# Designs tried in a protein design run: designed miniproteins, single chains, continued (4). Part 100

Each design is a single chain, and the fold is of that chain. pLDDT is the mean over its residues in the fold that is shown.

## One batch from the design tools (miniprotein)

Design m15688
Fold by ESMFold2-Fast:
Structure m15688 (fold): chain A 55 residues (1-55)
Amino acid sequence: SEIRELLKEGTEKLLEMAKQIEEKLKAGDYEGARKLREEANEMALETSRKIAELS
């Protein structure tokens, strides 16, 4: 199922980005963490739109 593959890929990418955000925060790079969070939010919205179009 295309929806299943999109969910799997999206989840894996979001988990990786979450780890990167955590590392930025630990390093005191709040601007980098904020930018990554915005990118993660945009990716989640894009995945949601693609799933909605296939449903």
Scores: mean pLDDT 83

Design m15689
Fold by ESMFold2-Fast:
Structure m15689 (fold): chain A 50 residues (1-50)
Amino acid sequence: SREEKIERVRAAAGRLFAERGLSGTSNREIAERAGVSQGTATRVVNRALS
């Protein structure tokens, strides 16, 4: 479940970055696209940047 959520967030982020650019994409939009809470999306994105 946790790995599935991480993969969904990464896939959603990649697609949104391709469509709208990094500056045009919010953690809320990533969460909505991935079907997870904004908190979950924020944690995954922060871990990817660490």
Scores: mean pLDDT 76

Design m15691
Fold by ESMFold2-Fast:
Structure m15691 (fold): chain A 108 residues (1-108)
Amino acid sequence: LTVGAARVHQEAAFPDAAVSLEVSPATAAPGDVLTVTVTNTGKETLEVKIQVVAPDGTVTTVATATLAPGESVTANVTVPADGADFTIVALAYKDGELAAVASVPVTA
């Protein structure tokens, strides 16, 4: 499986909210462990949730953290044994509202 490029967006209501999503290593076999790092690169304190989205739409939350500007959280994600494609998503919330999203596809 190959780790794709990160896609990021911020909500217009939260122009100072920003997160980065980094996944390593860049390639993995089924059963390998990926290290996922989310960094608050914006100016606002954000509540971050890291999720794995399976091809059937099943969502698993693997980590949650409150990140001040410049802070990071790391999580481990195990590559599915069947080698199916999946997406790693970082959701960032400000005062309970979605402020920023980053996603990385992991594909065969």
Scores: mean pLDDT 81

Design m15692
Fold by ESMFold2-Fast:
Structure m15692 (fold): chain A 55 residues (1-55)
Amino acid sequence: MEKLIKKAKEEMQELIDAGQSLADAAMAVYKKLVEEGVSEEEAQRITEEAARELA
């Protein structure tokens, strides 16, 4: 779990550095996680935790 949160945080930071808002970055990473086979509930938890660490 912690490894996925760290990776999500890094990916969200890259999107923010590219000009995306925190909300848009979180949505993009959430969609990617679900596409990769992570459950919607787990993807939501991962992106929320990553966003909390970046806020």
Scores: mean pLDDT 81

Design m15693
Fold by ESMFold2-Fast:
Structure m15693 (fold): chain A 69 residues (1-69)
Amino acid sequence: AQEYLEKGRELLEQGKYEEAIEHYEQAIKLDPDYGEAWANLALALHKLGKTEEAQEYGLKGEELRGRQA
């Protein structure tokens, strides 16, 4: 899972947002509780201009990173 996250970050730095999204989606398929992958997917979607989807997945990322009271 972390390998896909790391590759996604490299792709974001190169401006390859669609490929970054594919790598983050693979990380989530392997580990659906991987909150950092959801958060980075949201960031990549923002960069691609998909703001509504970015907000939805960003909230899931925050929840999964253990923001319990």
Scores: mean pLDDT 77

Design m15694
Fold by ESMFold2-Fast:
Structure m15694 (fold): chain A 72 residues (1-72)
Amino acid sequence: AVEEAIRKAEELAKLFDEKGYTEASENARKVAEALPDHPEVAPAVEIAYQLAKEGRFDEAAFVTKAIADALA
C-alpha cells in the first residue's frame, strides 16, 4: 500500500540521517512526499528499504536518488 511505502521512505530518511547520508536522507524525504501522487515507485522504495536494512547504505542511497531523480 502507498501508506506503507510512505512509512518505509520516512524510516529510510531517518536511517540515512543517522548514518551521515545527508543527501540520501533528503532524497528519501522527497520520495515520501511524492508517493501519494506516484504510487508506481512504491516497489523501488521497498528495494531501497531492504538494502538499508541489510546495511547496504551506498546501494540504498543510489536507489533512493534514482527514484527522486525520476520524480524531479
Scores: mean pLDDT 86

Design m15695
Fold by ESMFold2-Fast:
Structure m15695 (fold): chain A 70 residues (1-70)
Amino acid sequence: SVEQALQDLIAALEEFDPGTSKEKIEQLRKLLEEYKAGADPEVIKQKLLEIMGLTMENVERGREAARALG
């Protein structure tokens, strides 16, 4: 389900790269709240796909940047 996908993604980002993905995690949490409030699932899916564009690449780049900053 969309709710499970959002929860799983938030959990993964919190585990793998919480610092660099902070803004993305907040966007996903807000999206989950919108879904629970009865927002159109199609709109939620579109926003999720947009947020998740190049997700693995973004996570790896963020991890590298975080390591460089200390």
Scores: mean pLDDT 72

Design m15696
Fold by ESMFold2-Fast:
Structure m15696 (fold): chain A 80 residues (1-80)
Amino acid sequence: MEIKEEIEEIKKIVEEARSNLDKLSPSDQRTAEANIKAIENSVEMAEEYLKRGDEEGARRYVENAKILAEQLKKLLEKAA
């Protein structure tokens, strides 16, 4: 349950970032888009590991996605 809640929180951060990409310079947009793609890949892997019953594997991917999501938030905050 907790891992699924964390995944949903990360997905919300990605949606907010996508809505604000036009506020960034072209260079920062490319960086944000790369981070979004990496986050989406980590979330997909976490969901696959949860489906297999590998909660430890899922946790590693969620933690990676959280780190990238925090970097994405900081990048958007600098543009505000």
Scores: mean pLDDT 82

Design m15697
Fold by ESMFold2-Fast:
Structure m15697 (fold): chain A 55 residues (1-55)
Amino acid sequence: MVEERIRELREEAERYRKEGDERKAAVLETAANLLEIGAEIDKELEERRRREELE
């Protein structure tokens, strides 16, 4: 689900950029990057928790 939202935000950002709305494009691109970083952090925390529970 998160990957799909990231893709949608990037596509929408590119559309706004082509239409000349650089500010909206930048905001959407930043939102997509933030979601991607959050997903990576969640993945790392999940893996760390799993290791502790299996000890």
Scores: mean pLDDT 78

Design m15698
Fold by ESMFold2-Fast:
Structure m15698 (fold): chain A 63 residues (1-63)
Amino acid sequence: SIAELPREEALARLVELSKTIFTLPKEQRDRLIAEAQAFVDRLAKELSPEEFKEVRKKIATLL
């Protein structure tokens, strides 16, 4: 799961996936969005509000 990866690796993975998310089958897309949401929920607890906004901008297509 992406949420189980180290923060830097998880972010890099999500940014890469955000470039291709619309080319994926709906079932795979929905699963990746759910994993991205779980990771975002984790970051909301760990990051400052300013850092959190920057992360959300980078992966906005997954949210």
Scores: mean pLDDT 73

Design m15699
Fold by ESMFold2-Fast:
Structure m15699 (fold): chain A 99 residues (1-99)
Amino acid sequence: EEEKIRKIAVILTVVADALRYTREGKYDEAIKLAEYAIELSKDYPEVQPYAFTALAEAYLKKGEYEKAIEYARQALDINPNNTRAKKILEEAEKKLKEK
């Protein structure tokens, strides 16, 4: 289904942009893009975990560890093999334990 493939490509592009903004320190912009990717991916469970992972990473880098845990867990609930979401979860839990 070409239209589905095209929509998935758009979602993954938005996810990539969110991850780039997180790397640039533009966390609030990254959060907005990741939230948009989640909305775009609501009917596409095969790519929705990537959107949740991007949101979790933005919150992690912003220092909002409880939200990073929440969204990393949502990514893992959809795809338990998401290695990036596992790493974000572990890092956020370690940061909370340091308090």
Scores: mean pLDDT 88

Design m15700
Fold by ESMFold2-Fast:
Parts: sequence; C-alpha cells; structure tokens
Structure m15700 (fold): chain A 66 residues (1-66)
Amino acid sequence: SRVEADDELEEKVAKEAPELLKELGELVERGVKEKHSPVADKEKIEEIEKRIKEIEEELEKLVKEL
C-alpha cells in the first residue's frame, strides 16, 4: 500500500541519510505552519518549498542508486 511503501522508504533513508530526513521533516512542519498562519509570508513559504524540493531530489537519488 501507499503507507507501507512510504514506511519502507523512510526506514532506508533514515539509515543512509538521517540528517536529510530530519531536515525535511522540520521544513515540512514549518511550511504547514506558515501556510496556515494569517501573517504567512509567501516568499518564506516559497523558500521553504524550494529547500524541501532540494532534499526530496537528494532522497530520490539515494533510492534510485539502489
């Protein structure tokens, strides 16, 4: 299932790149909080989303190199 696949990927990434996974989690939570804030800055949201994409690309490379 989708949830099961994500869990397996998360375990592999946590073993190979725990720092990237941690940074991704922190940025995702920060992005959600900014989007739901009435004083949300669109530029800050864009910066967070850009960094999330960079980390996601690094994680995808790690998965594909297997």
Scores: mean pLDDT 72

Design m15701
Fold by ESMFold2-Fast:
Structure m15701 (fold): chain A 76 residues (1-76)
Amino acid sequence: SAELEEAKELAREAAEAARRYVELARQLGEDHPAVKEAEAELREAEERFKEAVSKLSEEEAKEAVKFAQELLAEVA
């Protein structure tokens, strides 16, 4: 469905934000203003993904969450 495709795109955006946050934190330290900005962007991306998932069927929600978990495993 279009809603599932949107949730998967939001999962990619959240994973990209997570990767940026992790890289900046590693380079600059957690207290740097740029890291705090990246953390806020990650939080916003996660909230958008969770909202999109809440609109999916149980089956599609499980697929979207699994997709997000696989993307995040590559960041960690």
Scores: mean pLDDT 85

Design m15702
Fold by ESMFold2-Fast:
Structure m15702 (fold): chain A 79 residues (1-79)
Amino acid sequence: SKEEEIERLEKNAYRAGYLAAKEGVPKDEVIKAIENAVREKYSDLPPEEQEELIKRAREAVEKGYEDALKNPDKEIPLE
C-alpha cells in the first residue's frame, strides 16, 4: 500500500541519516542524495506527490542524523 511504502521510505531515510552522522558525512550531502533518489524512483508520480515524499524523506533523514549526534554511544539495531 502507499502507507506501507511511505513508512519504508521514512525508515530507510532515518537509517541513512543516522549512519551518515556516525560516519561523519555532512547532513546536506545526505539530504541531497535522498531527494535525488526519491525524484528518480518516483518520477512517474504527480509533482505534488513527489514533493510530499521528498518532504517526509528529508524530515526522516534530519531526525536520524540529529538522533545519532545526540546519542553518540547508541547503535542502530541490525536488521
Scores: mean pLDDT 80

Design m15703
Fold by ESMFold2-Fast:
Structure m15703 (fold): chain A 99 residues (1-99)
Amino acid sequence: MEELREKLKEISPEAYEAYERLEEALDRLVAAILAGDEEAAREAAREIGEALQELGKVAPESLYASIAVGVALRIVAAGLEAGREELGSELALEILKAA
């Protein structure tokens, strides 16, 4: 994980900054799903989509695709853990469509 952050810094400061915003938004989304806060979860998913779009402008395509898929899988996992499988799947699909 720290290795990915270092690799992004080597690509550009913009790639690293977009990735940090992505991780912060993802932490908020997972917390919102686990708390049952659908409004906060949808807002965090919007922020994730924006951070992924910024990352996609500066990161290599293969690295971007790996990060986007990893984010979607983490969202699905949070939905399953919370008993909110439909919400997790919906938000993961919306993020993958934006990617």
Scores: mean pLDDT 82

Design m15704
Fold by ESMFold2-Fast:
Structure m15704 (fold): chain A 83 residues (1-83)
Amino acid sequence: MEEARRAAEEATRLAEEAAKAFREGDYEKAAELAEKAAKLLRENKEKVVELMVSLGLSREEAEKGVELALKSLEKMAKYAKEK
């Protein structure tokens, strides 16, 4: 549980840093950080889903939530590369 929380927190931090880099015009850094966040979330997907289920979400809701977060990170990386 704590490991899953740390992974989710670190992925969130990387995503926030990616958004900041994007706003500052550092699109290469934004893409790299967004890709790192997505990778970390993919590698810990099952643990994050288990954490969300333990917080009262259904497994289906938790899985959809993680998938949505991954798609958002992938879009950010793509948009940063297009700038």
Scores: mean pLDDT 80

Design m15705
Fold by ESMFold2-Fast:
Structure m15705 (fold): chain A 111 residues (1-111)
Amino acid sequence: MYEEEAVKYATLAKSYAAQGKLEEAEKYLEKAKEYVEKDPKSADGWDAVGDALAALGKLEEAKEYYEKAIALDPKNYNAWVRLGNLLREMGKLEEAEEYFKKAEEILKAQK
């Protein structure tokens, strides 16, 4: 029920962060977090908030949210790719490679 709101506000937060409007980005990020906590089994909600956190440079928090998304839906190709990219940004290249391999396995299984 709250998944759509979590994704909506996370998308707004990411959009404002990309525009350099950090105050608006933080405002919508907090709303997105509230809604994902109300529906904690929504893999898409956790993934969307993780993406917004990464856009704001909150890399450690983004990792936690992506890990929750993957735990709820291990077939979430996007969350695996985002975790890999995040780990590369953090300088954890070997760990990033492992996540990209898992993402590729998921993609190949769907084709």
Scores: mean pLDDT 82

Design m15706
Fold by ESMFold2-Fast:
Structure m15706 (fold): chain A 87 residues (1-87)
Amino acid sequence: SAELAARAAALAAQLSPEARALFQRELAREVAKLMETKDSLTREDIAEAVRRAGERAAAALEAAGDAEQAALVREYAETLAELILAG
């Protein structure tokens, strides 16, 4: 939806370069695992990979003491997953 897309853009603008890099790295890892283990990818598979990447990036940010960026990246990943599932 346009509302979910606008929310994702607003959240992305608030992400630090470190948070963005962590999310991208974790997402690449989750997608690589899916491509290795599945013959075909569904929207649900991709949405789940996005959510897992967000949680892993958030955990790394929390461990580094950046709870605010952890919360933002988690919400960003959840919003992206909702957009993927909406089609």
Scores: mean pLDDT 87

Design m15707
Fold by ESMFold2-Fast:
Structure m15707 (fold): chain A 71 residues (1-71)
Amino acid sequence: MSEEELERIRERVLEAIELVRRSNLLPPDLRERVLALLEEALRLVDEGRPEEAHEVVAEAEALIREYFAAR
């Protein structure tokens, strides 16, 4: 896996963190959980574990999707 791929994933995770912080559409509990997952994904990218980072991002996306589907 390339350095370019790691940079791409890192950039996407940082953008997601920014969007979640700015949106205020999620309840505080869910926002905290999503942000914690995105921060863990960022840590995994920094450790050179992009495949695991993708899994954690997918988990965060699933939580957001499930919340909006229930409303």
Scores: mean pLDDT 78

Design m15708
Fold by ESMFold2-Fast:
Structure m15708 (fold): chain A 67 residues (1-67)
Amino acid sequence: MNKEALLRDKEVLAKAGVLSEEEVKEIERLIEEGKLEEAWKLLMDAAVRALAEAVDRVVKEREEKRK
């Protein structure tokens, strides 16, 4: 994957609230250093973490909330 694609994926996940500002900056630094694999790994780890946390929170909130 090239730097342009990685930067776009980072932006999409950041706008979705998956990445913190600090994680976004770290990914940008890794991309600048040519560590694309590390940048992608960090991005995916953040996405998996956010998904797991969001699912757990939604399930618990829905148990207590109706419409």
Scores: mean pLDDT 74

Design m15709
Fold by ESMFold2-Fast:
Structure m15709 (fold): chain A 99 residues (1-99)
Amino acid sequence: SSEEKLKEIEEILERAEELLARMRELLRELEALLGPEHPLVKRARELLFEAEVNLGMLLIILGLSKKYGADDTLVERAKELLKEIEERLRELERLLEEA
């Protein structure tokens, strides 16, 4: 149902916000280790910015779903955006391991 799909999008958004909070934590750790001008820190900021863009798109999907009803296309797009955030977090974790 549209209500079940809306709930799924809300759960995806909540998960995305948790992942971004973790990315911000890791960026702070990396900046503390290497300094703000280090190339790995600059890459970590790019990854966080890209994840924040995806969060913005998820908020638009949520707004559309509330106004017009959630459908399978919006759910699948929300899942893709979350997966991209998860990949960016994994890359940021790798940068911290290389620090």
Scores: mean pLDDT 91

Design m15710
Fold by ESMFold2-Fast:
Structure m15710 (fold): chain A 74 residues (1-74)
Amino acid sequence: SKEEALEEFEKEAKRLIEEVEKELPGTSMGAFLIATIKKEVEEVKNDESLSEEEIKEIKRNMERYVRAQIEKGK
């Protein structure tokens, strides 16, 4: 359901923030990534027009982007 997709999105966002805080502590890149993740969560939560599939796509793109930036920043 859309509600389940949103719950999974918020759970993954929280996991990604924790990973950024562990891997890139005190860095400008870490601060930028955390701010970006929080902004994505708020935008998804406030956009009632998004479908379940669109929420899943945004989640997948966010996961891929953040993990790539973490690896680059190590």
Scores: mean pLDDT 86

Design m15712
Fold by ESMFold2-Fast:
Structure m15712 (fold): chain A 75 residues (1-75)
Amino acid sequence: MSEEELDLEVDAALAAMEVAIARNAYKQGKKIEDGEKILERLREVAERAESLGHKDTAEFIREQAEEVEKLLKEQ
């Protein structure tokens, strides 16, 4: 595993946790903190995944970004 691949795995895991936190906040009727920064991070991780040939991972992260964006617009 290269350092670039390791960084991607770590960032993808952190992004997944941030999405889970955002979903939980929305479900509890609480404001999603730093939602725009979460979206920016998800987009960056997706682009990096795609550039490394991990298309399925990139697609999954983009879907998570769309979900978070929808939750932010509905607040």
Scores: mean pLDDT 79

Design m15713
Fold by ESMFold2-Fast:
Structure m15713 (fold): chain A 89 residues (1-89)
Amino acid sequence: MAREAMREAYLAMGYSEEEAEKLAEEAVEEVREYAKETGLDEAALLELAAEHARIHAEIARALAAGDLEAVARLQAEGRARLAALRARA
């Protein structure tokens, strides 16, 4: 679920649980509005947004741990994961 993935990303970035829930709801609504404006598939955009959020959460945790090697690896893996998802769509 895109909302939960975005919530986890905001929590990883240091937001409170209440702030993370509110920001995740707002982010999901922004994706839905973008789909309406562009005519793009809402489900595909939400899936892509959820994957971006998961990658961002992993990178944020690695940064908080000071693991710069993990950050570089996660950025490369994230690009591959997003490319695979786009190819599937």
Scores: mean pLDDT 80

Design m15714
Fold by ESMFold2-Fast:
Structure m15714 (fold): chain A 63 residues (1-63)
Amino acid sequence: SHMEKKREEMRKLLEENYGENVLKAMELALELKDYELLEEAARILAEWKGIDEKDIIEAALKI
């Protein structure tokens, strides 16, 4: 399905192009309501920026 392809695309971005592309992955995760993927993206972003993963997830869910 269209949503399945979007999820696979996002997982590929997280695995192959984290950093700047992880922000796009988080946006897609929020749009898809895939909170498992959002957590994975937040973990990568937290490591990249040196921020607490919990704070990133909390901020994203407030949007």
Scores: mean pLDDT 67

Design m15715
Fold by ESMFold2-Fast:
Structure m15715 (fold): chain A 119 residues (1-119)
Amino acid sequence: MKLKFDEEEKKKKEEVLKLLNSMSKEENIQLFNIMAQRYQAKAQEYLAKADAEPDSLVRSRYLGQAFLYSLRAQAYKEAAEMIEKDEPYEKVIEVLYLSGMSMEEILEELLKAKEELEK
């Protein structure tokens, strides 16, 4: 399936691809696994908040956030596995985009993870 991007999303997609191509396969796998672990931790945090919340509307919002974070964690994990299998980075980032992330969000998160990995 081909994704339709506007001009801004296309430019950010190119920046994400440039970032991934500037690093080793091993570094990219590490970055994606770091992001998967972070989102899994956030999902667990929001599930705990939902369990403790007496207001049904607020609880529903926490459950919604937990679900979104769980989907993002799974997408990053799947993306890491795709990189291990030498799948094209364009297909890898499409998995992240389909999890509900913009290309700007993907770029910012990967840049932050890279800075932490290199420290």
Scores: mean pLDDT 83

Design m15716
Fold by ESMFold2-Fast:
Parts: sequence; structure tokens; C-alpha cells
Structure m15716 (fold): chain A 102 residues (1-102)
Amino acid sequence: MEEELQRVDKEVLELVEQGKFEEARRLQVETMRKEVERLLPETLERNRGKPDSEIEITEAMVLASTLGYLEGDEDYLARRYRELGADEAAERVRRWRRLASS
């Protein structure tokens, strides 16, 4: 796993040095998506049964929000939570997004 992340970082740097910024961005987005999928189940367990005031903002939540912004898919995290059967977590994310955009 660490070896794969190190290879991706090296490839991103090589693309940037070549002026291939869009290809570098695409590789970073793909890597972030894979990390979100890996970490998202743990995020759900860590926050299970917690009220909004006690929800831990995890790396997966931050990465998913960044990924959604970069791809124009602001609903990505909420949609993934629903696909995992976590409807309350999905509604919470959408509620926070509405408050942040107010």
C-alpha cells in the first residue's frame, strides 16, 4: 500500500514537471477516490450513534469533499453513504453542505 502511494506521488511529480497538469490532476483524483472507498466504512463505524455535535471529521470525509469539489460532484459523499445503507449519515452531510452554502 505505501509503495503504491509512493509510486503515484512520483508519477504525479513527473507529470507536473512535464507540464501535464490535467493528467496529474486526474491521477490525484483517482487516488483520492480509492482512499475514500478504503476509509469510508471505518468513518461510518467511528461516528455511529453520535449526535451532530460529536461527529468526528475524518480523512475520508475531507478527501470525499475535496474530490466532489474537483469533479463538480458535491453529492459524492452523501450518495456513497446511501449506497452503504447509511441514510442518516447521508442526510447529515447534505444538511451540513446546505448550512455551509448559506
Scores: mean pLDDT 74

Design m15717
Fold by ESMFold2-Fast:
Structure m15717 (fold): chain A 55 residues (1-55)
Amino acid sequence: RKKEAEELIKKAKEAIENKDDDTAAELLRELSKLVSEEEFEKIREELVQYKGEVE
């Protein structure tokens, strides 16, 4: 479900911008159900870097 994964990534980035770590963690948990473990790890690394950029 590429569209669902893309929406979850967008919402996770918004949660990170708002410093809502609980919502970001929940969205990442849902994302892990939609993508492969390898793809999830790449997305997680991108979001961690993004968090460092905006915090």
Scores: mean pLDDT 75

Design m15718
Fold by ESMFold2-Fast:
Structure m15718 (fold): chain A 81 residues (1-81)
Amino acid sequence: SDISTIMRQVSMVRAGVTDTNPDGMGAPATQVAISMMDQHFNGQTMSTTQVQNMMNQAGVQPDQQVMVMQMHDFMYQGMQS
């Protein structure tokens, strides 16, 4: 929907940082996030199962899996609206 909002979210996901945590999101989680974003931009919605499988294959850590799933939920809601 709002491209500005999506681009902000992409920037935040790529950075994976907050004011209290300068560590960015790890490479495996970032790659899954980018793939998921690309699918949404092409009008394809990845299922929760597909995202989980990609994270498992990429070796995404559990704490970072939560971040990816939150982004999936946000983008899925945006496409549904």
Scores: mean pLDDT 64

Design m15719
Fold by ESMFold2-Fast:
Formats: C-alpha cells, sequence, structure tokens
Structure m15719 (fold): chain A 62 residues (1-62)
C-alpha cells in the first residue's frame, strides 16, 4: 500500500514538472497537484482520479 502511494506521488510530481515546462493549462497543472496531495493523504482513489484528469486535460491541450 505504501509503495502505491509513493508511485502515484512520484508520477504526479513528474507530470506536474513536465506540464509546467511545456506550458500546459492551469487546470492540468492543478489536477496533478491535487493528485500529489491526495496521495500524501492516503486517498488513493482520489489521487488516481486527479492524476487521470490531469493526463486527460494534458492530452486535450496537446
Amino acid sequence: MERERAVLFTAAGIELAAAEFEGASEEAIEAFRRAMEYALAGDLEKAREAFERGVRLLNEDL
């Protein structure tokens, strides 16, 4: 369970950095920040939902 939290947090952080570097929408950036916050809180369902939302928004922007 701890490893899944760490993986989601790390993946969201990488995507956040990439999204900021590429100039993605603020919505996509915020979604990845929310994913990191939920992962730290241990809310894996919300962390996954926020991460998927970020990826979806990023794909729509690019």
Scores: mean pLDDT 79

Design m15720
Fold by ESMFold2-Fast:
Structure m15720 (fold): chain A 80 residues (1-80)
Amino acid sequence: AAAEAERDRLIEELAKHLGEALKKVTNPKYKEEIIRIGLKAAREIMDAVDAGDFDRARETLENAKKKLDEIVKKEQEEQK
């Protein structure tokens, strides 16, 4: 079904980005924040897909990617 395929695609993209972010940080504080952002985004994506709001699901994924990138940058800034 289209909804299941789109959910799987969006969650796979989120999981890949989450995995890359976790590899780039060493501080447990930032690892925990990354995991929390990922779990919240996964829930919101699933809820949006279940509601048929694919635009919202895609927006949630892109916003989550930006937040994950910001956490990676925060750790890099603290090392300087």
Scores: mean pLDDT 84

Design m15721
Fold by ESMFold2-Fast:
Structure m15721 (fold): chain A 60 residues (1-60)
Amino acid sequence: SSAEKKKKEEQNKRSAENLRDIARQAEQLAEEMDKRDPEKGEDARRVAENYLKMAEEKLK
């Protein structure tokens, strides 16, 4: 039904927004960590990239 499609669209949009917020926080942490430990900073950046990809998949 139309209501089901709208509900799914709203859920996917909220999920994508949440994942982007998590990715932003992870990216900020990665920048802070990179100054002290580049290896850990790179790992944190990879986590941020994974969350961004998950957000993109929710909007497809």
Scores: mean pLDDT 82

Design m15722
Fold by ESMFold2-Fast:
Structure m15722 (fold): chain A 97 residues (1-97)
Amino acid sequence: GVERAIRELKALIEALKELLSTTTNPEVKAALTKAIEALEKALEALEAGKIEEALEALREAINALLTALKHTTDKELILKLIGLIFRLIGLEWELER
């Protein structure tokens, strides 16, 4: 339900903030910052019951994380980013129901 989606979204925002705090690559930092801003917009939309706006913001966050993948060769970071992308896709599918 929506409450579970809100909890997952908050966890995803915290995970991205942790990645941002340890990242030194400026292009990856910019992409992660954009993803965090998009997820915070998704959270605000979801808490307001605006599902379509939340879905649009989730798609923006996914695109930002895909951009981050293009700017890194760090295997650990790549695996973490892929994991976060799959969690966002799962959240998008949950919100479409």
Scores: mean pLDDT 88

Design m15723
Fold by ESMFold2-Fast:
Structure m15723 (fold): chain A 60 residues (1-60)
Amino acid sequence: MIDELKKKLEELLKKSTDPVIQRLLERALSFIDDLDKLTPEQREAYLRMVRETVEAAEKK
């Protein structure tokens, strides 16, 4: 799951031309390696942010 999510985020970052979306994708990628260190609440918030970022990137 994590490796597949990382690949998807990297692909969206390559395709994105929006600086705001690029920044959000870069932030998501930086946190993915630390998911196991997050609390359940922090991990849930992170995954929600990632879903919203992916949807925004795919619409543009």
Scores: mean pLDDT 74

